# Designed miniproteins, single chains, continued (5): the designs that were tried, part 59

Each design is a single chain, and the fold is of that chain. pLDDT is the mean over its residues in the fold that is shown.

## One batch from the design tools (miniprotein)

Design m18036
Fold by ESMFold2-Fast:
Structure m18036 (fold): chain A 103 residues (1-103)
Amino acid sequence: MQPRVVSINASITVSGNTVNATITITATDADAGLRTARVIALRVRRLVTNATVDIDITQVDDTTVRLDIVVTADNAANAQAAANVIVDVLNSVQNATVTITVT
């Protein structure tokens, strides 16, 4: 069986000009999780516009990787657009169960 991501659970909070996203990636091994986390980080950094993007990637255990994303946008509309980009990027991950909560 090829190393793969099994599930992605994300909590995204939009407050004024700021987006806070906590993403938990569960994979068959840490290398698959870290590879997927790096791809998500790269796509978010490329697709989010009119905002500053800060991303931390942490290996939690042998199957779990955490991604903490903070977006500071020029205004509330651009923050909402950034949240939508994060949702779209996560939903583009193939062969994984994706669960996203937006507040």
Scores: mean pLDDT 86

Design m18037
Fold by ESMFold2-Fast:
Structure m18037 (fold): chain A 85 residues (1-85)
Amino acid sequence: MLEELLELVRENPLDEAVRKEAGAALTALGEEHADDLDKQLEIARAVAEMMLIQLRAAGEDVEAAEAFIARQLAELEELIAKQKA
């Protein structure tokens, strides 16, 4: 599921309809797996990857965005680890 959504975005990175559809599907997966923190982290990583794919396709400098997203994912991972403890 997630990999299929990422592939769709990779093939259509600047398509607004594809972006909205993938976002809605990821939101639905998040709701379906609300109690699965590992799945929530997996979904968050997929969202981050979609954002980076779109930035690269738009010709944006992604180094700062990659660093920022990596930090946000690390913070989320830490919060999940604390919640599981």
Scores: mean pLDDT 77

Design m18038
Fold by ESMFold2-Fast:
Structure m18038 (fold): chain A 62 residues (1-62)
Amino acid sequence: MEKAREEMREALRRLQGATSPAAIDDEAVQRLVRAAKELMDAGYTPEEVGRIVRELVAELEA
């Protein structure tokens, strides 16, 4: 659960470093999807996973 959040944070940080669509790392996208699935497998709803993503994005931009 905490591990999935950290994996998601790292994937989002990597994607934030991309300056163009061509620089988007497919591995980072796959890591983000995997972390989201792990959270859903742990009992989180898609809405709750979306809130976690927004919180992590806000933390990275702060």
Scores: mean pLDDT 72

Design m18039
Fold by ESMFold2-Fast:
Structure m18039 (fold): chain A 58 residues (1-58)
Amino acid sequence: GAAVAAQAVQTNGGADAARAAAGGELISRGPASAEEVAKATGLDRRTAAGAAALAQST
């Protein structure tokens, strides 16, 4: 959820901050597929699937 995204933004900065922000926006606009999140954030499919599932569960 949001706490994990905030932690990643603070800790990694730069590119990770941009990816976290893009992923957060995409997820907040409604259910996003793992591929949609991966394309927006540049993460691999498995990591993107985890992020999407976590957001939907929260």
Scores: mean pLDDT 56

Design m18040
Fold by ESMFold2-Fast:
Structure m18040 (fold): chain A 98 residues (1-98)
Amino acid sequence: PEKSLKEMKESIEKLKELGASEEAIKIAEEIYELSVEATKETDVLKAIGTLIRIMGLGLDLIKLAKESGNEELYKAAEKLYKSGIDVAMQALKKAKKK
C-alpha cells in the first residue's frame, strides 16, 4: 500500500494548501496514522475496528469539506477517504490470510 499511503500524504498537504480548518487537518492526519497502523495489524478483529474508525473519520472530514463550499477541498478529502479505506481493506485481506 505504499502508493495509497503516498497519495494520502499528498492529499493532506493539499488540504493544508487549500486552508482546511485545524479540525479537518487533525482528522486527516488521524486517518493517515490509522492507515499506517493498519498495514502492521495481524489481528482480524483489530483490522476491522481500524477500518470502521477510518470510515467514521473520513465521513466527518468529507462533511467538513462540503460545509466549506470549496470543491477542491472536497475532492482532496474524498481522495484521502478512498485511499484510507483502500489501505485498511488491503490490510484486512492480508490479516485474514495469516
Scores: mean pLDDT 81

Design m18041
Fold by ESMFold2-Fast:
Structure m18041 (fold): chain A 84 residues (1-84)
Amino acid sequence: SMLEEQKEEAIKKVEEGIKKAAETGKEETVEFRIDGSFEDAFKVAGEVLKHAEETAKKYGMEITEIKMKAVPGGLEVTITFKPA
């Protein structure tokens, strides 16, 4: 489904951002967008955030900030990571 594809792309983007932060030892910010109804987009964002927490722990990183912005047709999510 379109939502499943967006979820997988967002997970990949977040994992790449966490790996980059771990490699550089610097704070990194990752942004993704989920298109759909607010309910569907929020559910998918929650699933992406669960994967983000698991991956961050694996790489010795912590999530310091999560921002969610409702936009026409979807949800924008920004996650900030730093070394734990």
Scores: mean pLDDT 86

Design m18042
Fold by ESMFold2-Fast:
Structure m18042 (fold): chain A 57 residues (1-57)
Amino acid sequence: SAAEEAAERERLIANIRRAAEEGLISQEQADTLIAAVRSGEISPEEAERRAVEAVLA
């Protein structure tokens, strides 16, 4: 549902911000991913994949 998708997006955004705060990714990487998720440029699934990839880089 749209509500479930919105909740998933917000949870992902919160996790991305936390990863940047913990130094797992750069603040610039986090801001770019969050902007893309909020604008709908990428899906939550794709954003999660990219966030994991950034952490592992």
Scores: mean pLDDT 79

Design m18043
Fold by ESMFold2-Fast:
Structure m18043 (fold): chain A 66 residues (1-66)
Amino acid sequence: SADEAITRAGEALKAGNVDEAVQAFEEALRIDPSLAPAVLAVANYLEDKGYTEAAERLREYARSLR
């Protein structure tokens, strides 16, 4: 489910696996676009940590679903 993908993404972030987290967030958004606000918050977090490319990828994907 989308919620399971979000949980997996959060676990990946805690482990420092940014690429795995991005893949899981994209999967969650594909299943449930209403999760976009949560994913955009994660994109802001990633940008603050210097993961600009990952943040932009998530923002573009989330915006494409509106």
Scores: mean pLDDT 81

Design m18044
Fold by ESMFold2-Fast:
Structure m18044 (fold): chain A 85 residues (1-85)
Amino acid sequence: KEESLEIMEKARAAYAELANLATEMSRSGSREQAEYAAEVVAQASKLLQEAGELVASGPEKAPEAERKAEEIQKLADDLRARANA
């Protein structure tokens, strides 16, 4: 249960970071960057939902949920790199 909470906290933190980056890109970036950011946010939202479902299904799915949280973090890192390029 504690592992599940940590995984979801990690996933939500990564999603919040990504959503904030996407918002800034839509304000200061080009239309192309804003469109890309919106697609990445949609993908991360789906991963966050999947992580929650995995966590709810039982402790055996914690490693799969953790991988979803890591995928969200990778999307945030990739979006940050693109925003700074």
Scores: mean pLDDT 81

Design m18045
Fold by ESMFold2-Fast:
Structure m18045 (fold): chain A 90 residues (1-90)
Amino acid sequence: MQEEDEKAAKEIEALLKEAEKLSREAAIYLQKAFMGSDAKGRQKLAEGFKKLLEALKEGNYEEGKEYLVKLTPKNAKYVEKAAELMEKAK
């Protein structure tokens, strides 16, 4: 495994654990989005999800969600559902 792929995998694992703490269902949808993406898509998803979590703390949830959807158009439905469930759980 390339080092950048290993770092992305660890970030994805950490994000899934954070999502699972808020909502187990959200973690399942987020995992579906990651599984439906190639390696580059997974790296973009990890970065986008970090931005979404920052936006949730700042109250800019809609902007963070829109950013994530733009990164993964094919998996937008899974990302939107995961983000919505995490927001409701918080």
Scores: mean pLDDT 69

Design m18046
Fold by ESMFold2-Fast:
Structure m18046 (fold): chain A 98 residues (1-98)
Amino acid sequence: MNPDTSTAEGQLALGDEYRHLGNLDKALEYYRKAIELDPDSIVGARAALNLGKILFAQDKYEEAIKAYEKSIEIARKNNDSVTVREAEKNLKLAKEKL
């Protein structure tokens, strides 16, 4: 099913699609839009995590750290322990690159 581009979930799904296709610039754009539409939700936490993963792949470690920390903050407020654990693991790896 095509994602609904008017929703945070739709923007997250577009970000994931562009990341899969290797278009990292568009993936970053759609993840940022997902965060803007629903910043305090599980969707916002997942978008921040995936944003951090792309920044890490681009060797932007300080920016990736900020994205992971934001993902952890939002995920904890939503009791999303899965996203917290994944973001904390990626945060540790990003800090080891500094």
Scores: mean pLDDT 87

Design m18047
Fold by ESMFold2-Fast:
Structure m18047 (fold): chain A 103 residues (1-103)
Amino acid sequence: MTVEEVKEALRRGISVGEILKEAVEKGTLEEVIKALQELGYSPEEILYEALWFGGLDDDQARKLAKILGMSDKQVQRVKLRVDLILQGKTQEQIQQELKKFEE
């Protein structure tokens, strides 16, 4: 998937998460990740969207984090955010826990 194809999908109101989900199904996830980085999305935002909407397993998440050049701490922060959302924590509670993680 090209940068222009990703831009067009976003202009039509398709979310980053939906683009990543389709990319997983089509085997084009690496190309889509690179296109999103060129568009200014952070590695943490891309990994969050891939985990939350793409349904990536641990092996796929590890591969993507490596492609994104993320540190172990950055990966753990994204996983913590996803886990807190799955636990039904409020946005306020999530922000508090993420601040504790950075301390």
Scores: mean pLDDT 76

Design m18048
Fold by ESMFold2-Fast:
Structure m18048 (fold): chain A 95 residues (1-95)
Amino acid sequence: KEEAKQLADKGLEEIQKRVDEVISRLRAAGAAHPAAAGTFDNAIEAAQSVLDYAKRLLEKAKDGSLQETKKAVNEAKERVDQLERAVDALIAAAG
């Protein structure tokens, strides 16, 4: 039970840092490419939605089994991996 909470807390801390970095990169890209600013603003909104999803998922899982928490952390990380790949492609396409 303590292991599940610790795993969820560490997972969320990692996800928060990764999403914050993604949002920072999107803001920088939007400033560098004003013609695409609306696209980057939409991508920032999508990144915030991924973070909100991860927070809800991990908050629910931490009160469950260690197996449930591991599954939730992996699912949340996979969502962030997909977000990072999409953002990398978007920034590459802009410049």
Scores: mean pLDDT 86

Design m18049
Fold by ESMFold2-Fast:
Structure m18049 (fold): chain A 69 residues (1-69)
Amino acid sequence: SDYFQKLAQSTNSVERIAWALKSLGYEDAESYVVPALLEKSNEQEVLDYLVEKLQLSVEDRQRLEQLVA
């Protein structure tokens, strides 16, 4: 049950984070979000990874965090 709960949460996180990145103008966001969620254990680690990987500005980082929350 715990595994399926995490998987459902991860699916929702993928949808939310990918939508947020697309809203900020980042194309093919799913190609970054899916691997990050599989390797990272929590949403904050995924966000930190995406900030570094995509070289997000401070403004885009703050907006991504707001859109995902």
Scores: mean pLDDT 66

Design m18050
Fold by ESMFold2-Fast:
Structure m18050 (fold): chain A 68 residues (1-68)
Amino acid sequence: SMKETVDEIKRVIRELYALGRKDTAFEFAERLHDVLQRYHRGELSEKEAQEELQALLDEAKKALEEGK
């Protein structure tokens, strides 16, 4: 669900902060906020929001993996 994807993105952001990657974590948090704002304004359908959130989650996970 969209809520589960958002919760996973928030988890990855917290992990990036814990690793000291504060700038990267902040950028993903800002992008998450932007997607949610556009969804709540009716600029994105639920499907479009889910697709953008999934892409953001995939990118955030890659950033976390590259920080090894």
Scores: mean pLDDT 87

Design m18051
Fold by ESMFold2-Fast:
Structure m18051 (fold): chain A 74 residues (1-74)
Amino acid sequence: MEEVARRHLAEGREAEAEAEKSTDPELQYRLYVRALFHYDRAIELAPPDSPLYKEARELKERVEQRLAEIKKQL
């Protein structure tokens, strides 16, 4: 389970990095939604109170803030 959670964390980070490289708000929104999906899966599968769980929670909060900002531009 932890290995699968770590994979989701990595895929979320890749989606987030691609969103940051894009200048298209619609594409950024879709990529951040993908990142959020992967971070949610990482949280669900990570051991409770593990460093992996805490990192996934922090990354999720960051992406949720980014999504709220982008929605105002769409």
Scores: mean pLDDT 84

Design m18052
Fold by ESMFold2-Fast:
Structure m18052 (fold): chain A 73 residues (1-73)
Amino acid sequence: MEEFEKAARIVEETAREIAKAIREIGPEEAEEKLREAAEKADEAFETVKRLGTDEQIAEARRRALSVLMEVAR
């Protein structure tokens, strides 16, 4: 579970970093940082999908997307 916990944490932290970047400097200025963060989150989420239960995976996905969608609006 250590790998799963770390991966889930990375996904959530990356989503928060994306949210902060968009809010603080806007999507235009943050575009480069957003792409880097997206790659990092994707790798971490692959680990979550591999190690997590269906319920845990669904929750992690929902949480990350919720943060991103609220800021992107």
Scores: mean pLDDT 70

Design m18053
Fold by ESMFold2-Fast:
Order: C-alpha cells, then structure tokens, then sequence
Structure m18053 (fold): chain A 76 residues (1-76)
C-alpha cells in the first residue's frame, strides 16, 4: 500500500503542476481530488495494489488530456 500512496502522490503532483501551467489551478485541484477518491474506493474494495497503480496511471493520463482540452476550449 505504501507504493500505491507514493504513485498517487506523484500523479496528483503532475496533475496540479499541469493545471497551474495551463492557468487552470482550480480544475487541476478538482481532477487531483477525483483521482484520490478513485484510489481510495479501489483500496476500500480490496483491489490488488498493482491494479490500483495501473488505474492511477490511466486516470492521471485521462485527467491531463481533459485539462489540455479544457485549456484549448477556454482559449477560444
């Protein structure tokens, strides 16, 4: 579980840094919070650590894409 916590904090940091860089810090914080909630739900359900880590990485990439798409939409 310590490895899951470390991967979660790394993913949260990347999302927050991207949100700040794109001028969308509030949306970055929202995405980071949703990622934390997802990880907590999977841990509560008893999912294996490797599956939780895989999902964290997948959702991190999804959140980054969403932030980039939102930034492009707001620029219009």
Amino acid sequence: MEEVEKKLEEAVKEILELGEKLGLPAWGRYAARQLRLLAEEMIKKGEPAEEVIKKIEEKKETAKRALLDLAESRAA
Scores: mean pLDDT 82

Design m18054
Fold by ESMFold2-Fast:
Structure m18054 (fold): chain A 74 residues (1-74)
Amino acid sequence: MVKLTPEEAEKLLAGLEKQIAEVEADESAKEIEKKAAIEVGEYIKKQIKETGEIDLEEYKEFMEKVKKEIEEAE
């Protein structure tokens, strides 16, 4: 886990919220895959809010998975 500054935490939370909203709005993505991506995003968001820390590897994996799911749904 990497400890975030308040500014870093705010930026990451905003980015996660945007990605979660984009996944939720994607009508082409499979419902099961959307749910999985949203759950992971919400989990990371909760960790940042509660601890001020992030697992950068898990965050990168989440972002890559979201991109792949959107591409596979097309």
Scores: mean pLDDT 71

Design m18055
Fold by ESMFold2-Fast:
Structure m18055 (fold): chain A 62 residues (1-62)
Amino acid sequence: MKNKQPLTDEQQKKLVEFLDKNPNPSDEELEELAKELNQDPSFVRKLAESYREMLELQKALE
């Protein structure tokens, strides 16, 4: 499903790697990532926020 579904496995992996290296990216960095993934910056930002919340929760439970 082209451009109508969430990120592909490869795009998801890139997002995770990016956030793992920089968990608090700037708006510009998120916009650049969105261009690489060919996705809307707002969509990528929401995914980044969700991923960050998940990591923070997991760290708090350690």
Scores: mean pLDDT 73

Design m18056
Fold by ESMFold2-Fast:
Structure m18056 (fold): chain A 75 residues (1-75)
Amino acid sequence: SAVDQLIALAEEAGYQHLADELRSISANADPSIVEPLAQEALDRIEAGLGTVRDEIVRLQVELGVEDLKRAVAKV
């Protein structure tokens, strides 16, 4: 999966704490949201548009925004 590839890149880069956070996200979050965000992060890293650390942080922020949108929609 894209999340598993991003976890492997984080571990290879020495960001064990980010890899552990991504594992938690992968276990608890909706894959239909997380997998596209992880794939976008991988694509941006490959294109030289961001670092592994920055793209993982960006994914976490975007996931938080999606959670907020869903919370507001249920009100």
Scores: mean pLDDT 77

Design m18057
Fold by ESMFold2-Fast:
Structure m18057 (fold): chain A 85 residues (1-85)
Amino acid sequence: MSDEVKQVLLDTADRLIEVTKDNPELVQAVNQLKQAVLNNESQKTIDQLIDQIQELALNLPDKEVSDKALTLIILMEGEVLRLEG
């Protein structure tokens, strides 16, 4: 993974924590993603953590917070594809 892709993932993680601060389970999952990126974990591990975060975001009771979190994930995935292409 390039340093540019790592920065996109870390920036998105920080924004997700801010948006979902009242949801401790989601904050914990995002912190796990942040640590996995910093520790140079496998792409499979990072992808599994992103999938878990997306599932948690989909199931948030506050639709506005859910929509904001999902938008951040979609924008991150688009940016990663652009940097890897």
Scores: mean pLDDT 85

Design m18058
Fold by ESMFold2-Fast:
Structure m18058 (fold): chain A 87 residues (1-87)
Amino acid sequence: MSREEVIEKILEALETEAERLREEGKEDAAQIVEDTKKRIEENPEKAIEILEETKARVKELLADDPATRRRVLSMLDLALHEAKKLL
């Protein structure tokens, strides 16, 4: 998989998660995930740093919602795994 394909896959995962969070009424968390997507689009070379920062923000914001936190963090961990392999 090329670098471009890895980035595109990460951006698609972030978009899907942001949409789900909005449907669940978790607008603050959705905004963080959407901002993360935008930051990676603008600076794909910093995808790993941006994803790690997003994990910290998600842990803080969803501290009282362990089920949603677990789902979002799992998605971010998969994105980080892919990014670290090919970036």
Scores: mean pLDDT 84

Design m18059
Fold by ESMFold2-Fast:
Structure m18059 (fold): chain A 90 residues (1-90)
Amino acid sequence: SREAQIEEIAKKTLEIAKEAAEWAKKNPEEAKKELAEAHALADEAAAAGDTARARYIRLAAKAIEAAVAGDEEEAEKLAREIAELVVDAA
């Protein structure tokens, strides 16, 4: 079902975001550079009319930031929003 796919992808997305957050905590300068590059890619996607890709990149960045901040509820919410975008795009 759509709901089961969303739950599976959301769980995997949250795990990836938590791993990225742990890396970012250990590598703050590189993380800052990658965040800037992610925002630039999202802006380019939006300018090209690819609003779905822009939203995906921005949500992924927010999920990692929430995980870095220890905001588990926000990270889970954002992971689910990403999962819904992925399932709906398929």
Scores: mean pLDDT 87

Design m18060
Fold by ESMFold2-Fast:
Parts: C-alpha cells; sequence; structure tokens
Structure m18060 (fold): chain A 94 residues (1-94)
C-alpha cells in the first residue's frame, strides 16, 4: 500500500510538471487563433488524469487488488507520456 501511494504521488508530480511545460509551450509557440482551444483541451485532460489518480488512491485505501492498481497506474503513466508527446507535436506543427 505505501509503495503504491508513493508511485501515485510520483505520477501526480510528473503530471503537474508535464502539464505546466505544455501550457508554457502553448503560450509561446501556438498560433493565437488555436491558443484558447489548446489550453481548454489541456485543462480538461489534466482534470481527467487527476480524477483517475484520485480513483487509484481510493482503491489503495479500500484495499483493492494491488496487482490491478499497479497495472492501471502503468497504463495511466504510458497514456500520459503518449498524450504529452502528441500534444508537443501538434503545437510545433500548428
Amino acid sequence: KEKLLEKIEKLEEELEREFEEIRKEIEEKAPEEKKEELLEFLEKLEERFREKLEELKKKVEEGEDEEKIEFELEVLEGLLRLVIGVLRTVIKNS
């Protein structure tokens, strides 16, 4: 349980850092006409990831299957990295 909560906390820190970096990239590099749309999309995406991380914390506290939580956390980490990569590509090519 302690190790799982620690992993979730680290992913929350990664999420905060990555979204701040993308927000800065949008502000600096995105076309003015797309800036609002990209920032709104990013905000909704950040909310969804935070919601999923809170769900995982609740599952840990409730004593749900550790292996299942580990798998869901790994999937969420992979998805975060994929989405951030795609967003960076879109911003650069916009």
Scores: mean pLDDT 80

Design m18061
Fold by ESMFold2-Fast:
Structure m18061 (fold): chain A 98 residues (1-98)
Amino acid sequence: KEKVLKIVEAMLRAARVAHEKGDDEAGIEELIRGLEELGETETAERLREAREKGEEELMEELERFASKVEKELEELKKADPEGVEEFWKELVERYKAE
C-alpha cells in the first residue's frame, strides 16, 4: 500500500531534479535510481532499455508507467482516502522547506 506513495514521491523528486538542472535526462536518471532503491528493479530496467532504444520508446514506457501508477493511486484513494491525504499533507510540508 505504501509502495505506490513512495513511487509518487520518487516521480516528484525526479521532476525537481529535471527542473533544477534544466535537463530532462537528469530527471529520468533520478527516476530510475529511485525506482531501483524502492525495489522496482524490473520497472527501472524497462525504462533503461526504452531510453537506450530512443525517445519514442522512452515516452511510451513512461506513459505506461504513469498510467499504472495513476490506477494504483486511484485504488489506494478508494481503500484509504485518509492515508493518501495524510501522505500528501506531509509531502507538501516537506517540500515547502525547499
Scores: mean pLDDT 76

Design m18062
Fold by ESMFold2-Fast:
Structure m18062 (fold): chain A 96 residues (1-96)
Amino acid sequence: EVQALVDELKALLTELSKRSKHRELFDKAIANLDAGKVLSAIMQTSRLAMELVRDGEYEEALRVATGAYRLSKALDAPDFVRKIVEEALKLAEEAK
């Protein structure tokens, strides 16, 4: 169920935001999920994963990118969104 994946990703982003210097980026992604702007949230979450890789937070980046990827598949997201998510996921996997 798509809502279960949204809730799971939101819980993950909320927990990680407490430990991150990118708190505003996490809050923006969470706000998009709360507003039902799921595609925007997936794109923001993919950007967050790339920022986490830059900071050396590889495990957190992988968890975040995986959450966005699962949502993009469940929604059958447009190719441009899926490409962004897949790029973020690959970056997190290669950095680990």
Scores: mean pLDDT 83

Design m18063
Fold by ESMFold2-Fast:
Structure m18063 (fold): chain A 89 residues (1-89)
Amino acid sequence: GLTLEQAGPSSSREVTVTVVTDGPMAPEEQIVLSATIDGVERPLAAAPGVTSKEATITATLPQYQSEVEITARLLGSGKSATVTAVLLP
C-alpha cells in the first residue's frame, strides 16, 4: 500500500509530508506531489523514488491555505494517497 502523512506542523506556505510504501520503490519510480487549491489539483513537487520504504518531501504552496489536501502519486506503479495538511499562518 501507499500512505501519506504530514511530517509535522507546517508554517506559511511550506508543507512537509512523508510518503510510506510497503517496500522499496523501483529505481525508475517518480513521486509527484500536488495540492487541491480552489478545487483545482496543482502540481507542487516531484522527486525520484527511493530504495527505502519512506520519503520525506517539502513543497511550497502557491498561496497560503490553513488546511489543504495534498496528494502523492507514484507514476510508475500508479499508487496514490491523500492527506489533509494543516498549516500555521
Scores: mean pLDDT 76

Design m18064
Fold by ESMFold2-Fast:
Structure m18064 (fold): chain A 59 residues (1-59)
Amino acid sequence: GLPSAEEAARMGAAASAAGAALGVPEAQKHGDIGARKGAEGDAEAGWRGTLAAGDLMGS
């Protein structure tokens, strides 16, 4: 199932940090969006951003 908005925010923040560390600006950007949307209470948008960041780093 989908993570909670709080979990999505944490995952997004972690993905943003990982993207920054790996030098993948798009992953950092999507992770940051995921963290922000999760913090706003939008679990779906937060999770979507986190998944996009992960896909960019995994590609």
Scores: mean pLDDT 76

Design m18065
Fold by ESMFold2-Fast:
Formats: C-alpha cells, structure tokens, sequence
Structure m18065 (fold): chain A 78 residues (1-78)
C-alpha cells in the first residue's frame, strides 16, 4: 500500500531528524533555490539515497530500506 510505504518513510524521516539531521530541510531549501518542482523532488530523492547509505553503514538496515523505498516512490510519482 502507498499509505503504508509513506507512513514508514515518514517514520524513517522522523528518526533522521531526531538523530541530528536537523539541517536536512534547510539543505533542501538552500539547494532548491531556482529549481523547478521536479528538480526539487530529484534533489530530495538523492538526499534520501545518501541518508540511506549512511544508515546502512551504521547497521540500521530497516531505516535505510524505508528511506530507499520512499525515494523510489517519489521518483515514480515524477
């Protein structure tokens, strides 16, 4: 279900925010200046993929998987 994938993605993002990635939205806002909505989504997907790689290195495979699934869903909705 798309809702279940979104809910798991939101849970993963909440964990990212709580673990000190508070600048994620600020980085998106700064890098999105002058970008189209599609380019902003592509940037968000790339940032989620980078975060997933970081969580995988920490051994948090579930959070990494949920971030990658959210990124894949966002790309399909482009």
Amino acid sequence: SMKEQVDKGMEALDKVEKEGYDGLFDQLAEQSVGLSPQEVLDLAVKLMEKLAKDYKKKGDYETAKNLLEMAEQARKDM
Scores: mean pLDDT 70

Design m18066
Fold by ESMFold2-Fast:
Structure m18066 (fold): chain A 94 residues (1-94)
Amino acid sequence: MTVTGTVATEVEALGAQKALQRLGDRTGAEVGAMVRHPDGRYTLSISGPLNATDTEIGRVEVDGKEYTVGVTARFDEAGNLVLEVAVVPPRALE
């Protein structure tokens, strides 16, 4: 099964790709190559065993700022698995 998501920003795309690499390592799924569209959007993909609520994070630095990006697999209204990508708040002190 192949699950895809499309994002509008480079921060979302780079962070999500790192999150998908972690998810693939954990689940055995294969991460697809990032596709940049002529309109500046990016499509991400992962192929293999995924469940609803599978989630991972990726950290990316853009223009000297660190961003944390979350990727979650969920069912859409039609019952298909899709990737949702969100920029999450910066990491607090642990």
Scores: mean pLDDT 77

Design m18067
Fold by ESMFold2-Fast:
Structure m18067 (fold): chain A 74 residues (1-74)
Amino acid sequence: MPSEKEAILETARLIMEALDIPEEVIEEALRLMSTLSLEELKEVMGRLYEAAKLPDREEARRRILEIVEELKRK
């Protein structure tokens, strides 16, 4: 059965796909997120949910790209 971490990663993929984030960026983000602790992953997931709730799709997309860029700087 998928772990809680695996379920969160799959949900993150679906959110990014729904906002037309490029597949290469999604794969990189998920790879980086997979290295995080469960608590760190939940924090990142919370930020993705908040971004996805923004009424402006372009703003939501920009916020998610900022989150991915922060992950790349670790």
Scores: mean pLDDT 81

Design m18068
Fold by ESMFold2-Fast:
Structure m18068 (fold): chain A 80 residues (1-80)
Amino acid sequence: TPALAEAQRLLDRAEELIRKAKAGELSVDDIHEAMGLLDRALRLVQADTDTPAEEKAALIERINGLMVEALRLYQDALAA
């Protein structure tokens, strides 16, 4: 679906930002942007009724994992 394609695009971008943040190359603002992209992707996947359940579940699991990483990086950056 168009929504799933957009969610995948947002997820891939957020994953790249999180990878760079883990390397110490990004600011707290960039981490916050990644979190926004993940939240948007999650909403698109959750609203999609035409995607196979297994594909949808895999995307949600990946988004949730990245969000946990992003939240931890964001909190660590704010505490520094």
Scores: mean pLDDT 82

Design m18069
Fold by ESMFold2-Fast:
Structure m18069 (fold): chain A 85 residues (1-85)
Amino acid sequence: PEVYGVVAPVYNEPELARKIGEEIQRYIEETGAIVNVLILDNGSTDGSVEALVEALKNANVLVFEVDSADLAAVAAAREAALAQF
């Protein structure tokens, strides 16, 4: 199967997060692809991260709390995710 990596920055957009997760999940169900999702949580407080994680039932998911404007923190999170996936 094909292997895909997705980086998803999330901040207080629960409807968008759910929609994105549902589209990725649909793709996995239709194709059998392996999808690794790194969620970059910018300090969400309204369930946006939870909505995305719940939609991604067949994806491999890692969640890191980072400020997406901090490029060094984003790079470090990506490297850590690659080591864990």
Scores: mean pLDDT 71

Design m18070
Fold by ESMFold2-Fast:
Structure m18070 (fold): chain A 72 residues (1-72)
Amino acid sequence: LEEIVEKLKEFFGDKFLKVEVTPARIVIYVSPDVDLEKAAEFLKELGAKAVVVTPKRVTGIYNGVEIEVIPV
């Protein structure tokens, strides 16, 4: 879990605002100017499955944990 959060921090850089971690879910809050399609591609590259892009968020599953990327 820590490893994927660090990779996401590195990917988003200055646009990474906040993270909330629970045993079942990770929520990453990012700047509203983040390209959600690129975020989805990065999650797929990390090995996330069931990656879905909507105008409001990207969701995926990594090792049984739900990951959400939400622009604020």
Scores: mean pLDDT 81

